# Designed miniproteins, single chains, continued (2): the designs that were tried, part 55

Each design is a single chain, and the fold is of that chain. pLDDT is the mean over its residues in the fold that is shown.

## One batch from the design tools (miniprotein)

Design m6017
Fold by ESMFold2-Fast:
Structure m6017 (fold): chain A 97 residues (1-97)
Amino acid sequence: SELEKLAKKAIEEAREALKKAEELGLSEQDILAARAGVLSAETNLKSRKNLGAAVYSAASTLFHIGDAAKKAGYEELGEEYRKKGREILEEANKLEE
């Protein structure tokens, strides 16, 4: 399904953002929160009971990392992650009945 493809794409984007957050040395609390978000998204995808929850968790993780990056001085990178989160949610809304 298109929603499942979107969930997989969103999770990959969130995983890459988490990896970048770790490389940049963002705060331990922000990294832990992002890891929890990725785990939540992956768990919802594997259960297949709520693909929307998987997409939402991944997008929320991107917003969280974006905000953390901005606070750490990476304004452009943070805005890119926030934009990715918005685009994912917009695409999800188009797939919703």
Scores: mean pLDDT 87

Design m6018
Fold by ESMFold2-Fast:
Structure m6018 (fold): chain A 87 residues (1-87)
Amino acid sequence: GVSPAAAAYLAQGNAAEAQNNYSAAISAYQKAIALDPAYAAAYLNLGTAYEKLNNYSNAIAAYTQAILLDPSNSTAWANYLNALANL
């Protein structure tokens, strides 16, 4: 399972996104990933935060890692294809 500290950083990032603070969200998701490099949800949310900043190249990189960690995640695939269309 995910460490409590990594899960806490994911929750911090989600709270920052709810406030439209995407730079704080990105920082929190990167901290979650640093603690758990296999945290697919943190990569997915990192990608969505980059998309909100129109940073499609970094969004694609994050979604690629989410897909590699969980290839069955249809949301990650849909977001990846949408980000490619905006590149």
Scores: mean pLDDT 91

Design m6019
Fold by ESMFold2-Fast:
Structure m6019 (fold): chain A 83 residues (1-83)
Amino acid sequence: EKEELRKELLARAEKLLEEAKKLYEELKKNPKDKDKLFEIEELAGLIGIIVGLAKVMGVDDSELERILDEVNEILKEAKKLLE
């Protein structure tokens, strides 16, 4: 039942990515809000764990890789706002 697991992991990663996007928008309004940055860092880490788990379990998906790349880009941009 690997297809159900793949869908579950993808859905979870998508939700975390949307949360990271929302936090990034809030951080752009208040660039010195380190709490928002730390939350984005946590979400990026969780997505990384999901993608790693999917690979280990043989349910890797190109959309999971896209989500990971996108959240890492958000994190890089978020860190620049605090520079």
Scores: mean pLDDT 84

Design m6020
Fold by ESMFold2-Fast:
Structure m6020 (fold): chain A 68 residues (1-68)
Amino acid sequence: MTKEAALTTAGLLVAIGALIDSEILSPEEARAELERAIAHLREVKKQLTDPESIERVERAIRELEERL
């Protein structure tokens, strides 16, 4: 489940990014959603045991932090 959880979370983040790029979310709303997503990813990372999934989640966190 941990690998699937990480992939599902990454998918949600891609969807949030698409909404931001489509200007459906205001910059303030987008920031709040990104901060929540980052916090959630950090919790998911604590549950992961395989290096590949950990690296994938860390990359997603970094990409989101770049959008803040």
Scores: mean pLDDT 69

Design m6021
Fold by ESMFold2-Fast:
Formats: structure tokens, C-alpha cells, sequence
Structure m6021 (fold): chain A 68 residues (1-68)
């Protein structure tokens, strides 16, 4: 549906915002953005989807940086 597609597009936007925050060293914002993107991707595509798995990895990397 269009609503599902809109949620996927929002997740892609949040992933990019997380990447920009990560590049700037703002790991707290990166974690928040990646977590929101991951929640939307799991809801729309399922946790087994490669896009969800990719964002989950980015989230883990951002958490590691935040807690170093």
C-alpha cells in the first residue's frame, strides 16, 4: 500500500540522517535515527529483510561508538 511505501521511504530518510550524524561524531543522534529506521523496516518488511539487517548493523556500530 501507499502507507507501507511511505513508511519505507521514511526509514530510508532516517537511515541517511543517522549516517550524517555518525559522520559528524554525533553518535547519540545516529543511534536514535537508526533505531527509528529499524523499527519502521521491521514493521513493514520484517526482521529477516536485508535492509532491516543492514540498519541493525549500523545501529550496533553507533552504540559501540557511543559507549567507548
Amino acid sequence: SSSKQAQIEEAEKLEKEGEEAFKKGDYKTAVEKYAEALALLIKTLGEEDPRAQKVAKKLSEAIEKLEE
Scores: mean pLDDT 86

Design m6022
Fold by ESMFold2-Fast:
Structure m6022 (fold): chain A 110 residues (1-110)
Amino acid sequence: SNLEKGREALKQGKYDEAIKYFEEAIKEDPNSAEAYLNLGAAYLMKGEYDKAIEYFQKAIEIDPNNADAWIGLGEVYYQKGDKEKAIEYYNKALEIDPNNKKAWLNLYRV
């Protein structure tokens, strides 16, 4: 699937290639929270923070219980130097999944 191809490209650091695959995945399923989540992650890895925020917010709009999308927003705001917003979003992820190791690890590092 385009989602699997995108994830593989993302793992290899091929961010522009990953973005193209995730955009095709969204064309196939416009309600894929996972596709928007991964698109946000690819833009975050490129340092394109405003686009990353846009796509993480779209993932949350589709699936508000997607803890990874809330963590993604936290990571973007942390990279932008907004530690208070980062903490708010990590705490939101922990409200959804209290045992989320990624959220706890990110919160501990802030």
Scores: mean pLDDT 91

Design m6023
Fold by ESMFold2-Fast:
Structure m6023 (fold): chain A 78 residues (1-78)
Amino acid sequence: MLDPSVTDEEATELAETIARLYRALQNNDQEELEKSKERIRELAEKVGEKSVLTMARVASLGTGDQRVVDEVKEALKE
């Protein structure tokens, strides 16, 4: 579950950023993938890595694509 301190606006922006990451993976768009990963790192500083990983897991379940979680985990390691 997302941390209760995460605002609806922050949760929406995080979900939209992860959706952009997923589209970049589908389109093999390396530039958009790197931009999305950079934005995910910025959001992790505000909402915490646990909230980011929770949203990434939800997105992977919704899309059926585990690469979303894998790419988010890689972004957070850099």
Scores: mean pLDDT 78

Design m6024
Fold by ESMFold2-Fast:
Structure m6024 (fold): chain A 98 residues (1-98)
Amino acid sequence: MTLKELIAEAFEAIAKVLKSKGYTNLAEQVEKLAKEIKENPERFTDEELAYIMKILADTLKELGLEEISDLVQKLAEAVKNRDFEAVRKIVEEIKSKA
């Protein structure tokens, strides 16, 4: 499994959490982003994905979703550091919340 495939799975899980809490419009935007990462992974650098994740984490925190926000922030840091083991563990934690 590639790093970008793991990131896309994390975004899919985040979208499920958002839908379950009634944030349908944001969930659709996150799902669209996950699909774009899967279909066109070459269009995204790891640095760009880490930046997108930081913005998403800030948005999640503003919505009161602190636990998932903290996980997304840790994911952004792991991606920036190219720590594949940390990315895999954090993605599984995010998936457990969906």
Scores: mean pLDDT 86

Design m6025
Fold by ESMFold2-Fast:
Order: C-alpha cells, then structure tokens, then sequence
Structure m6025 (fold): chain A 64 residues (1-64)
C-alpha cells in the first residue's frame, strides 16, 4: 500500500531527526526506535489503522 509506505518513511524520518537532535534523550530515542519497529511490523501485515496509531505516538514523542 502506498499509504503504508508513506507512513513508514515518515516514521524513519522522525527517528533520523530525533537522533540528530542534541536535545533528544537516549530514552526517547529508544522509545522511538521501538515504535518504528512496531510500525514496520504493522506495514508487513498491511494494518493501516495500527500504522496510523503508531505514527501518532511517534509524533507525540517527537514533541518532547
């Protein structure tokens, strides 16, 4: 699904930005990495609703 591919690309971009930011704690980076892995699993299953939910959680973490 194109939508799933876009969500995964956005999640990976968020992780990259978080890792590049001096203000992001290692604990926050680890939580983002875990959510990206779960999103990759949702994409493999074709679970669009779960992928959207996980991306929302990633965006909330990235605000901190």
Amino acid sequence: SMELDILLALARMILGVAKASKGTSEETIKKIEELVKRLEEAVRRGDLEEAKRLLKELLELAKK
Scores: mean pLDDT 84

Design m6026
Fold by ESMFold2-Fast:
Structure m6026 (fold): chain A 79 residues (1-79)
Amino acid sequence: EEDLEKGREYREKGEEAEKAGDYVKAGEYYYLAAKHFIKAGDYESAREAAEKSFRAFVRAGQVDEGIAKAKEIAEMIKK
C-alpha cells in the first residue's frame, strides 16, 4: 500500500514537472513512480509510468538516460 501511494505521488509530481516543461524532472519522477508501482504489484501503472519517463528523457535530450532507466525497469519486472 505504501508503494502504491508513493507511485501515485511521484506520478503526480512527474505530471506537474511535465506541465512546467521540466522534462528531466518529469522523467525522474515517472521513473520513481514506475519503481514503486512494480513493488506494489501494479504492473499496468508501472508500464504507463515507465513509458512516460522514457518519453520525458527523450524530450529533454537525455536519450541514453531514458534507455538505461527503461532497461532497469524491464529487468525489475522480470524478477
Scores: mean pLDDT 85

Design m6027
Fold by ESMFold2-Fast:
Structure m6027 (fold): chain A 60 residues (1-60)
Amino acid sequence: SVAQEFFDKEAKKLREYFLSLGVPEEEIDKVIAEYRKKLEAGTPPMLVILELARDLTLLL
């Protein structure tokens, strides 16, 4: 779906960014998986990405 394509592109950018800041890959992937589940449950893609970015920032 368009929503899943948008999420995958934005999540990949966030993943690369937080990896560059030294966040462990396993921790990033766990958070991304949680928000992918929220997207699949019908949460709007923009809200899911905003919440994902916020939670990843808390790992710093």
Scores: mean pLDDT 87

Design m6028
Fold by ESMFold2-Fast:
Structure m6028 (fold): chain A 75 residues (1-75)
Amino acid sequence: MEKTFESLKQAALEAIDLAPKEKIVETVRSILRAARRYFTPEQVRELADFIIEKVKEKYPEHYEEVKRVADELLA
């Protein structure tokens, strides 16, 4: 359901906000791996893009690493 996916996006953003800087890549990897089990590839890509934009804003030095992890998991 749409509500469940939106709730997951909000939970993912909160997890990113609470994660220590050095664990941001691991946090993103864990979220996307979990999402792949329950959502369509299109929804997982939407979630990944949403997370990537948040990381780019808050932790720009980790942006490229997070993007690579998302691309790897979504391939």
Scores: mean pLDDT 78

Design m6029
Fold by ESMFold2-Fast:
Structure m6029 (fold): chain A 59 residues (1-59)
Amino acid sequence: RDEEIKEELLAIVREAKKLGMSEEQKEQALKELPKQAKAAGLSDEQVEEVLKEAKKILE
């Protein structure tokens, strides 16, 4: 399900943040995240939602 894919992607982002990400790693993750979400089958609208939440997590 699309919801499951979103939660999985956001869980990966949260785990990466806990491990300690550099600013370069955060930028790379935010650049790759929409590509990963699209590859996983999310719509453009769902990709935008995931990216918004990921940015909020990484702030």
Scores: mean pLDDT 77

Design m6030
Fold by ESMFold2-Fast:
Structure m6030 (fold): chain A 64 residues (1-64)
Amino acid sequence: SSEGRKLRELGLEYEKKGDYEKAAEYYRKAVEAGEWSAVPNLAKVYEKLGDTDKAAAARAVAAA
């Protein structure tokens, strides 16, 4: 959806600024809005935050 794409773009802006917590928030909202292309971005940001379990779960969803 257009909303999901916009949320993913916001996540990318926060990631570019090094705000990984805000990036994860917006990527998660993008996935909830149906933007599944944001799942790999969410996994990467969870890894940056040290949340290995959430990163692994997001990668498993992307691989399914």
Scores: mean pLDDT 82

Design m6031
Fold by ESMFold2-Fast:
Structure m6031 (fold): chain A 80 residues (1-80)
Amino acid sequence: MEEYRKKAIEYAERAIEAAERGDLEKAKEYFREAGRYAEKAGIPKEVTDALVEAFERALERGDLEMAKRLAQALKNLVSG
């Protein structure tokens, strides 16, 4: 369980780093992995799916501030 939390956080951070570089494909891939590990860490699938969809929509419209907030929300869920 603890390893899944750590990987969810690491992938969420990698997703933001990729987004900041303009690599939207990598950002989406990393955040999908963050969601999968968060689900394995015990976060409900409906919550992880909603966060992943919201993150992808934020990236598609260029809203990096919202993407960062969504990544932070995922990190907070797995850290609590």
Scores: mean pLDDT 87

Design m6032
Fold by ESMFold2-Fast:
Structure m6032 (fold): chain A 74 residues (1-74)
Amino acid sequence: MTEEEKEELIEELAARLQAEVGWPADYARSVAETILESALLKNPDGSFEEVRKLAEEIVDRTIAWRRARAAQAA
């Protein structure tokens, strides 16, 4: 995975987080960076496609879990 691929993926994930939860751009980017790092920790030798898929799954789960937890906490 190249630095360019990492940057593009972070931008894509951040845009999705902004759309899904309404976070400001800077915060969404920071969360996207953390999610990508988590995906890389799970599969440090993974291909770009595999890391991208894992990162997208983490984003989807994170959004779902946060919405579910907010509903349960109310």
Scores: mean pLDDT 78

Design m6033
Fold by ESMFold2-Fast:
Structure m6033 (fold): chain A 105 residues (1-105)
Amino acid sequence: MTELEKEIQKLEEEARKAIENGDVDKFIETLRKLVELAKKATPEEQRLIFRRLASILQDAADKLTPEQLERLVAELEKMASEADGRIANALRQLVATLRDRLAAR
């Protein structure tokens, strides 16, 4: 396992534990760390990070209340506005998926 893959795995575990503990603030902090890691990554590594982010967010969407999910969407939109190009586009795609989940509740 590469150092990058180890860091991604550690952050994924931190995100899952935060959701299990109902700690939405810690969950958002961990997602922000993954996004910052993606900004420094190669395009191939960015694809890996965003694939893991999509999985984490899908699991979280099933466990979060509508109010918590709306808060998460707002934070991801903020992260997208602070990012450029591929990172911004990937984050907006994740936001669209989460909004569809909110509309279905």
Scores: mean pLDDT 82

Design m6034
Fold by ESMFold2-Fast:
Structure m6034 (fold): chain A 56 residues (1-56)
Amino acid sequence: DPFKEALVELARRISPELAEKVRELIDKGDLSGAYRLLREAGVTPEEVLEAVEKKK
């Protein structure tokens, strides 16, 4: 799933600890929680879309 992979990669650019937390939320099916963590860290919806496009 390129969307889920993009979320984890965006978190990794901030810190490896954030990437691990985002991945755990995604694995639990809490996609909204993962998105909220990224937004709180300053990631925009436009950055998510760009990251998905770069992977595909």
Scores: mean pLDDT 76

Design m6035
Fold by ESMFold2-Fast:
Structure m6035 (fold): chain A 75 residues (1-75)
Amino acid sequence: SFEELRERARAEIDKVAVLPEAQERLLALLDRTRTEAGAAAVLSLARAAAFYKDDREKVEEAVEQAERILRSLLA
């Protein structure tokens, strides 16, 4: 469900807390998301960011990818 995906995405974003700017950007994307497809996209990219939390470049790439995908879905 949308709420389950949102909750899981939130948990993954919380793991990126060591990079506050990236965390804030992912939270903003999640707040804009109103569909299961969009929430699933944010979840997948939040997981990537959480996995690479010690690699700033990979976290930034994951956030940029999330923003690009969500922009496409909202167009």
Scores: mean pLDDT 75

Design m6036
Fold by ESMFold2-Fast:
Structure m6036 (fold): chain A 137 residues (1-137)
Amino acid sequence: TLFDLILKAPTDPVALYLAMGEYYLRLGDYDKAIEWYEKAIELSTDPNVKATAYLNLGIAYLKKGEYDKAIEYFQKAIEVATDPALKARALLNLGIAYEKKGDKETAKKYFEQALSLAREAGATRLVEIVEKKLKEL
């Protein structure tokens, strides 16, 4: 429950804001998810925490069918992330957004970039996900 999420957040408000965003995202309340992720971005000084919030903002817009807005936030996630696995996840989602727009060639390019970076990062599970996406495209 929402209450359980609050109780499990020790004292880190950024972690709480990310958890609240995830809670509303799962409920399909994308506008509330966006509000909580924006609060996480404003409060966070960690580039990978900001990148995670930008990635999840992009996912919320993707689920709303706002593909150009999703692309903008996935690009912001890639720009600020220092973790190569997090960059690879953002590249995967950028490819999904282009696929949803019907641009399979651009989607393939981003999936190939995500695969290369996921392999370099040793992100084995992410490699499997991206390889499956490339085969299904």
Scores: mean pLDDT 89

Design m6037
Fold by ESMFold2-Fast:
Structure m6037 (fold): chain A 80 residues (1-80)
Amino acid sequence: SKEENIKKALEYVKKGAEAWSQGNREEAIEYFKKALEYIPEEYPYTQFFVRLLIKLVEKEDYPVDPELLAKQFEYWIKLD
């Protein structure tokens, strides 16, 4: 279902954030790309948010706390 897909996307966002915080940038990017696969097309702002996270990791920006990223993801889902 749509709700189950969103839950899977959130799970991958958390895994990506954890990998990012550990310095595992390639693994973080892989997890964020997996999250994108589960985000429905009806959530364009949430997709944009996750794509932005991938760009930040690629540019070696500072990692964001996994719990904070999870809450931000849920916020974007609500705004879409």
Scores: mean pLDDT 83

Design m6038
Fold by ESMFold2-Fast:
Structure m6038 (fold): chain A 85 residues (1-85)
Amino acid sequence: MEEERRKRLEKILEKMRELASPTADGTKGYADPEELLAAAERGGVSVEDLAIAVAHTLTPEQARELAKELGLTDEQIERIVAVAE
């Protein structure tokens, strides 16, 4: 169960990395927080789990910004930042 969930989170993380990379081809380049939420809903992944999965590849400051953009509570933000530290 958790292993399959981890693979889903890793795929979402890869998509986030691809979307975060600006392209000269005129594609999106950056992931919108609302689009990430929609992707998490389609994948059956919670917003908190998604944020935790990406936090380990971000700085604590970037993780805090992401969590705030996703509309998480202060308690959830601190938990996600702790993962990025």
Scores: mean pLDDT 58

Design m6039
Fold by ESMFold2-Fast:
Structure m6039 (fold): chain A 65 residues (1-65)
Amino acid sequence: GAIQELADKLLLELMKKGKTLSREEVEEIVKESSLSEEEKKKLLELIKEYDVLSEEQLQEILSKL
């Protein structure tokens, strides 16, 4: 599903970037994802307090969708 596709893309980018992504990088990936507008809005709200996100933090955030 769309959440799993987003998770897979985020994990791939984490592997390329050395295990953290900036909030801005996560925002771009979320905006390009196939999530609903409501899910995108919720996810963007959840990440706004982070400057950088690890795999563990991204998994926690995705679990709240």
Scores: mean pLDDT 83

Design m6040
Fold by ESMFold2-Fast:
Structure m6040 (fold): chain A 67 residues (1-67)
Amino acid sequence: MFKAKKKKMTAEDITVELAAKTRTRKGQGAIAAATGVSKSAVQKIADDPNMTPEGRAGALAELVLKK
């Protein structure tokens, strides 16, 4: 049976609602674990007060793609 090399959430799985969860500490940890990106990088996106919900989703997806 084929083993998926990427077991964690991919950039394609990132939605605006999921990215909104980065605004909570619990959500940041869960997203970091699910996507495999660093928790500090997720927190950086969450801490940007000028970022729109769509911007947060895009930034998180790019972070997942570039990890």
Scores: mean pLDDT 69

Design m6041
Fold by ESMFold2-Fast:
Structure m6041 (fold): chain A 57 residues (1-57)
Amino acid sequence: SAALEAKARELGISTETARGIGRAVLEHGELGLDLAVKDTGLSREDVLEIARLLAAE
């Protein structure tokens, strides 16, 4: 989606990386969120927004 692509660009990550982050959150909930935050250094807010945008596709 254009919104997910724009968010990925804003955060300096690829769209593929953003989809991977979103999938981790959607599949594993809080555990996926915590892992994504730790591995990427992104805020919890940004990781949750990525998951929301991916779920809207």
Scores: mean pLDDT 86

Design m6042
Fold by ESMFold2-Fast:
Structure m6042 (fold): chain A 95 residues (1-95)
Amino acid sequence: THTFTASVDAIVPKEKAILHAKGTATAAGSAPQTAERVEEVQAPEDEDYSLHKFTVTVTVNAGSATVTVTAEGYVEIDGKRELQSKFTYTATYTA
């Protein structure tokens, strides 16, 4: 079992927003594993925006594997989701 923590950054305007962080881990011979984290946020009263770092942890049940992790961050305002950040990294693990 291998555990990956992915961080996504979001810029939140002064309005109340919901942050969605989604992580997907894929390894050869294993089904993709996904995890999602959701948090409601609002910029401070005296700021036009705020920066948030949102973390998601994904676990892959594999022995020796090359694992590819894709992390996506979304900002939802008034029911509309917009992709804010996306990245992919690859890590190799041996049993």
Scores: mean pLDDT 67

Design m6043
Fold by ESMFold2-Fast:
Structure m6043 (fold): chain A 59 residues (1-59)
Amino acid sequence: MPEEVKKALEYAAKGDLEKAREYLSKALGVPVTEADLPGLLRGAAESFPELKEAVEKTL
C-alpha cells in the first residue's frame, strides 16, 4: 500500500474523516465522496490489520 493510504487510515482512526478522504483521494488519484469513504477505508484496512479495528469504531 502507498504511504497515503496508511495516512488516510490513521486519520480515520482518529475520527478525522475529512483528512482521511483527502489522503485516500490522493492515493487513488480520483476524488473520494463522503458516501464512498466508509467502504473504501474498510477495503484499505484489510492491508493494515493493525488499523482495521480503530477505523471500524470510527465508521
Scores: mean pLDDT 77

Design m6044
Fold by ESMFold2-Fast:
Structure m6044 (fold): chain A 70 residues (1-70)
Amino acid sequence: KEEAEKYLQKGVEALKAGNYDEAIKWFEKALEIDPKNAKAYQYLAVAYFHKGDEEKAEEYLRKAIEVLGG
């Protein structure tokens, strides 16, 4: 989980810089380590929303809700 948190932090830094593709890569790496990381799914939804990919944004938001609710 410590390594997943490190990747989340790198992704958030990329989001702040407007580097959405880089942010997505870091959040995907976090999920490789912790597949039930709700924050990673939430941040993926934010990144895809900013890229204009509403379908993927909704998909990842739904996954975040599933993880938080289960």
Scores: mean pLDDT 84

Design m6045
Fold by ESMFold2-Fast:
Structure m6045 (fold): chain A 65 residues (1-65)
Amino acid sequence: PSEEELERDIKEALLLIRVAVAKISGDTDAYIATLEEALREAEKMGLPESFIQWLRDELAAARAA
């Protein structure tokens, strides 16, 4: 893999960890804020569309709760 591909993979993993930690916290406002930040970063870096879509779906579900 290229260095750029490795950087994106690492960023995706780090964003996934942040989202998971926020979800486990039970703080819905913090979870929504974390999802919004993760989505902005994922879109800016051009992370896989499947990951971006998962973040959008999670954010929509969290906001609807």
Scores: mean pLDDT 82

Design m6046
Fold by ESMFold2-Fast:
Formats: sequence, C-alpha cells, structure tokens
Structure m6046 (fold): chain A 65 residues (1-65)
Amino acid sequence: EARELAPGGLEVFSPEERELLEQAAEKLKANDLVGAAQLLQEMAERRPFTPEQAQGLRRYLSSSM
C-alpha cells in the first residue's frame, strides 16, 4: 500500500523512479520549477508514463505544495 509520504501516488513507480520524483518534489518546494520540470521530462523521455503513473505523479506533485 502507499506510504504516508505519497498515499496513492507513487506505488505505480519503481524505487528508482520514486527517488527522481522525490527530488522533483523537493525542487518544487524550493520554487525551482525548471529543475523539477527537467527531471520529469528526463523520466518521460526514457519511458513514457502510463495513465496510472501520470495520475499518480499529478496527485503527488499537487500534494507537495
């Protein structure tokens, strides 16, 4: 099941992808929108997100504000 840090948001990602998402969330909290976007684009270029992953990511980033 999803952990408290991202309930229902990150369980569809691999542990490596979760680390990148955590880094992106940290950049968003630091108001580094460009850095966060670059990390997300790099992940998407390597492997397109599934609909479930895109939805989970959207929820995670929304909660990271």
Scores: mean pLDDT 66

Design m6047
Fold by ESMFold2-Fast:
Parts: structure tokens; sequence; C-alpha cells
Structure m6047 (fold): chain A 69 residues (1-69)
């Protein structure tokens, strides 16, 4: 893999990790607040889905960079 393509993947993974960390915080808040547990759980799932999208976008861009190598 080219250094540029790898950098793009690393940036995407970093964004995904940030979203995963926020999702974990929402899940912990839901455990402490049972009335909002379902709502916070849904918000956490949305953040996990966004993390997946960030990885997919980074992968697509990395493939475009590799095609130029």
Amino acid sequence: MTPEAQKVLEEGEKKAKELHEEALKLAEQGEKDPKNRVKLGKEAKKLVEEAGEKVSEATKKALEIQAKA
C-alpha cells in the first residue's frame, strides 16, 4: 500500500475510533439513566454506523490513490 493511501485509511480509522468512543460514553450514560437507555442506545448505534461509513469512504479514497501508484 502506498504511504498516501495508508494515511487516508489511518485518518478514517481515527475518525471511526472517536465515534466509537462517543458511542461507548452514550451507552454508559444509558446504564445510569434507565428512562433514556433506549434513546441513548439508538444514538450510540448511529455513531457506530457513521464510523463504518468513515472507514468505507477512507477505503474508497485509498483505492483511488493506489490506482495512481
Scores: mean pLDDT 80

Design m6048
Fold by ESMFold2-Fast:
Structure m6048 (fold): chain A 73 residues (1-73)
Amino acid sequence: AMATATVEVEVKMSKEEAERFARTLLNHPNVTEAKVEETENGVKLTITVSAPTPEQAQRAAEGAKRAAEELGK
């Protein structure tokens, strides 16, 4: 069975940019879900990743969160 991890991150980017990023994330083999929600501060991304171990899933989820934060700067 695969392990999953979910992270949420809020970034200051347009909904269109966030949707493009989410689509790019979904092309990654570890990413099972990428959801975009508009907020007062920009957009909220909910990213779910799957990996063979919980440690790998957490690491991948943190990587995705870091990438979203970097794009939102």
Scores: mean pLDDT 80

Design m6049
Fold by ESMFold2-Fast:
Structure m6049 (fold): chain A 86 residues (1-86)
Amino acid sequence: LALEGGRLGLLGGLIAAKNAKTPEEASLGTGGAISGIGAVLEAELDPSAGEAARSGGEAARIGARAAGSEEGERLGELGRELGAAA
């Protein structure tokens, strides 16, 4: 669950960064992607790191929303939910 959440957060952040229309939106999407990478790494080191996956997914959701990417926002939200369930 934590690993899947981190992967979805990373994907959501990357989609948000790719679809960003301004440098500020790109920065928020990139931040979400970095948070997702951190969540994946923490889940690899500690399978109980659901909090990291939840945080990464939430950051990706916020970044995707700011960039206007509904797909990225949805993927970030799924990452948050999977992390919260872990």
Scores: mean pLDDT 62

Design m6050
Fold by ESMFold2-Fast:
Structure m6050 (fold): chain A 62 residues (1-62)
Amino acid sequence: MSSEEIIEKIIKILEENPDLSDEELKEALLKEGVPEPTADAVVEALKILGSKEKLIELLKSN
């Protein structure tokens, strides 16, 4: 999976599942084939930003 495909999957999971906990988000990312270190980084970024909407915006603007 390319880095672009990984980012698209992350955005899709965040947009389609806004009510996921950090643990559920990591599980969903791993099930979609996102590498574990990338899934961990996404969860960490979400905790730092405090908003799924802000994380989605940041991912879309890269």
Scores: mean pLDDT 78

Design m6051
Fold by ESMFold2-Fast:
Structure m6051 (fold): chain A 74 residues (1-74)
Amino acid sequence: MIFLDAETAQRVRAALERVRALIDSVPELTPEQKEEVYQAAVEAIENALKEGRFDEVEDRAIETARQKIAELLA
């Protein structure tokens, strides 16, 4: 089997960059709330990796970030 450590690491970095861009697009968030959204996305990534769901890393990170932003702005 092909071992894709570098590809997995790149996917995680790309997911976190997209989360940061999403957070920065929401000016209503305080710095503390921005960090809370980022940490929630990190946890979602860790859970996807722990479950072997490498294909879901980006989707879980982005959806978790979106949901957390919605909760904080509600």
Scores: mean pLDDT 80

Design m6052
Fold by ESMFold2-Fast:
Structure m6052 (fold): chain A 90 residues (1-90)
Amino acid sequence: MSEEERERKLERLRRLLTEAVRRALEREGRTEEADFLVRRVEEGELSGLTMELVLEESEEVALEAVELAAELGLLSEEEVEGFRKRIEAR
């Protein structure tokens, strides 16, 4: 994967995660926590909580986020398989 392709995929993933985290945590006034979790993705760390919030989005959004995170190496193969199975079971 080229650096240009990696950067493009990372930007798309950040956008999907930002929307998911914002929708979930802003409703509870947890804006600082939302900003923190999104910033962690930019630093190459993807928390389990961030992925759980993405799984509450539409099947299309959840699958795209898991695929992008897998391609970027932010999730283990076991985590990717687990998340895909959960999305497909909905």
Scores: mean pLDDT 74

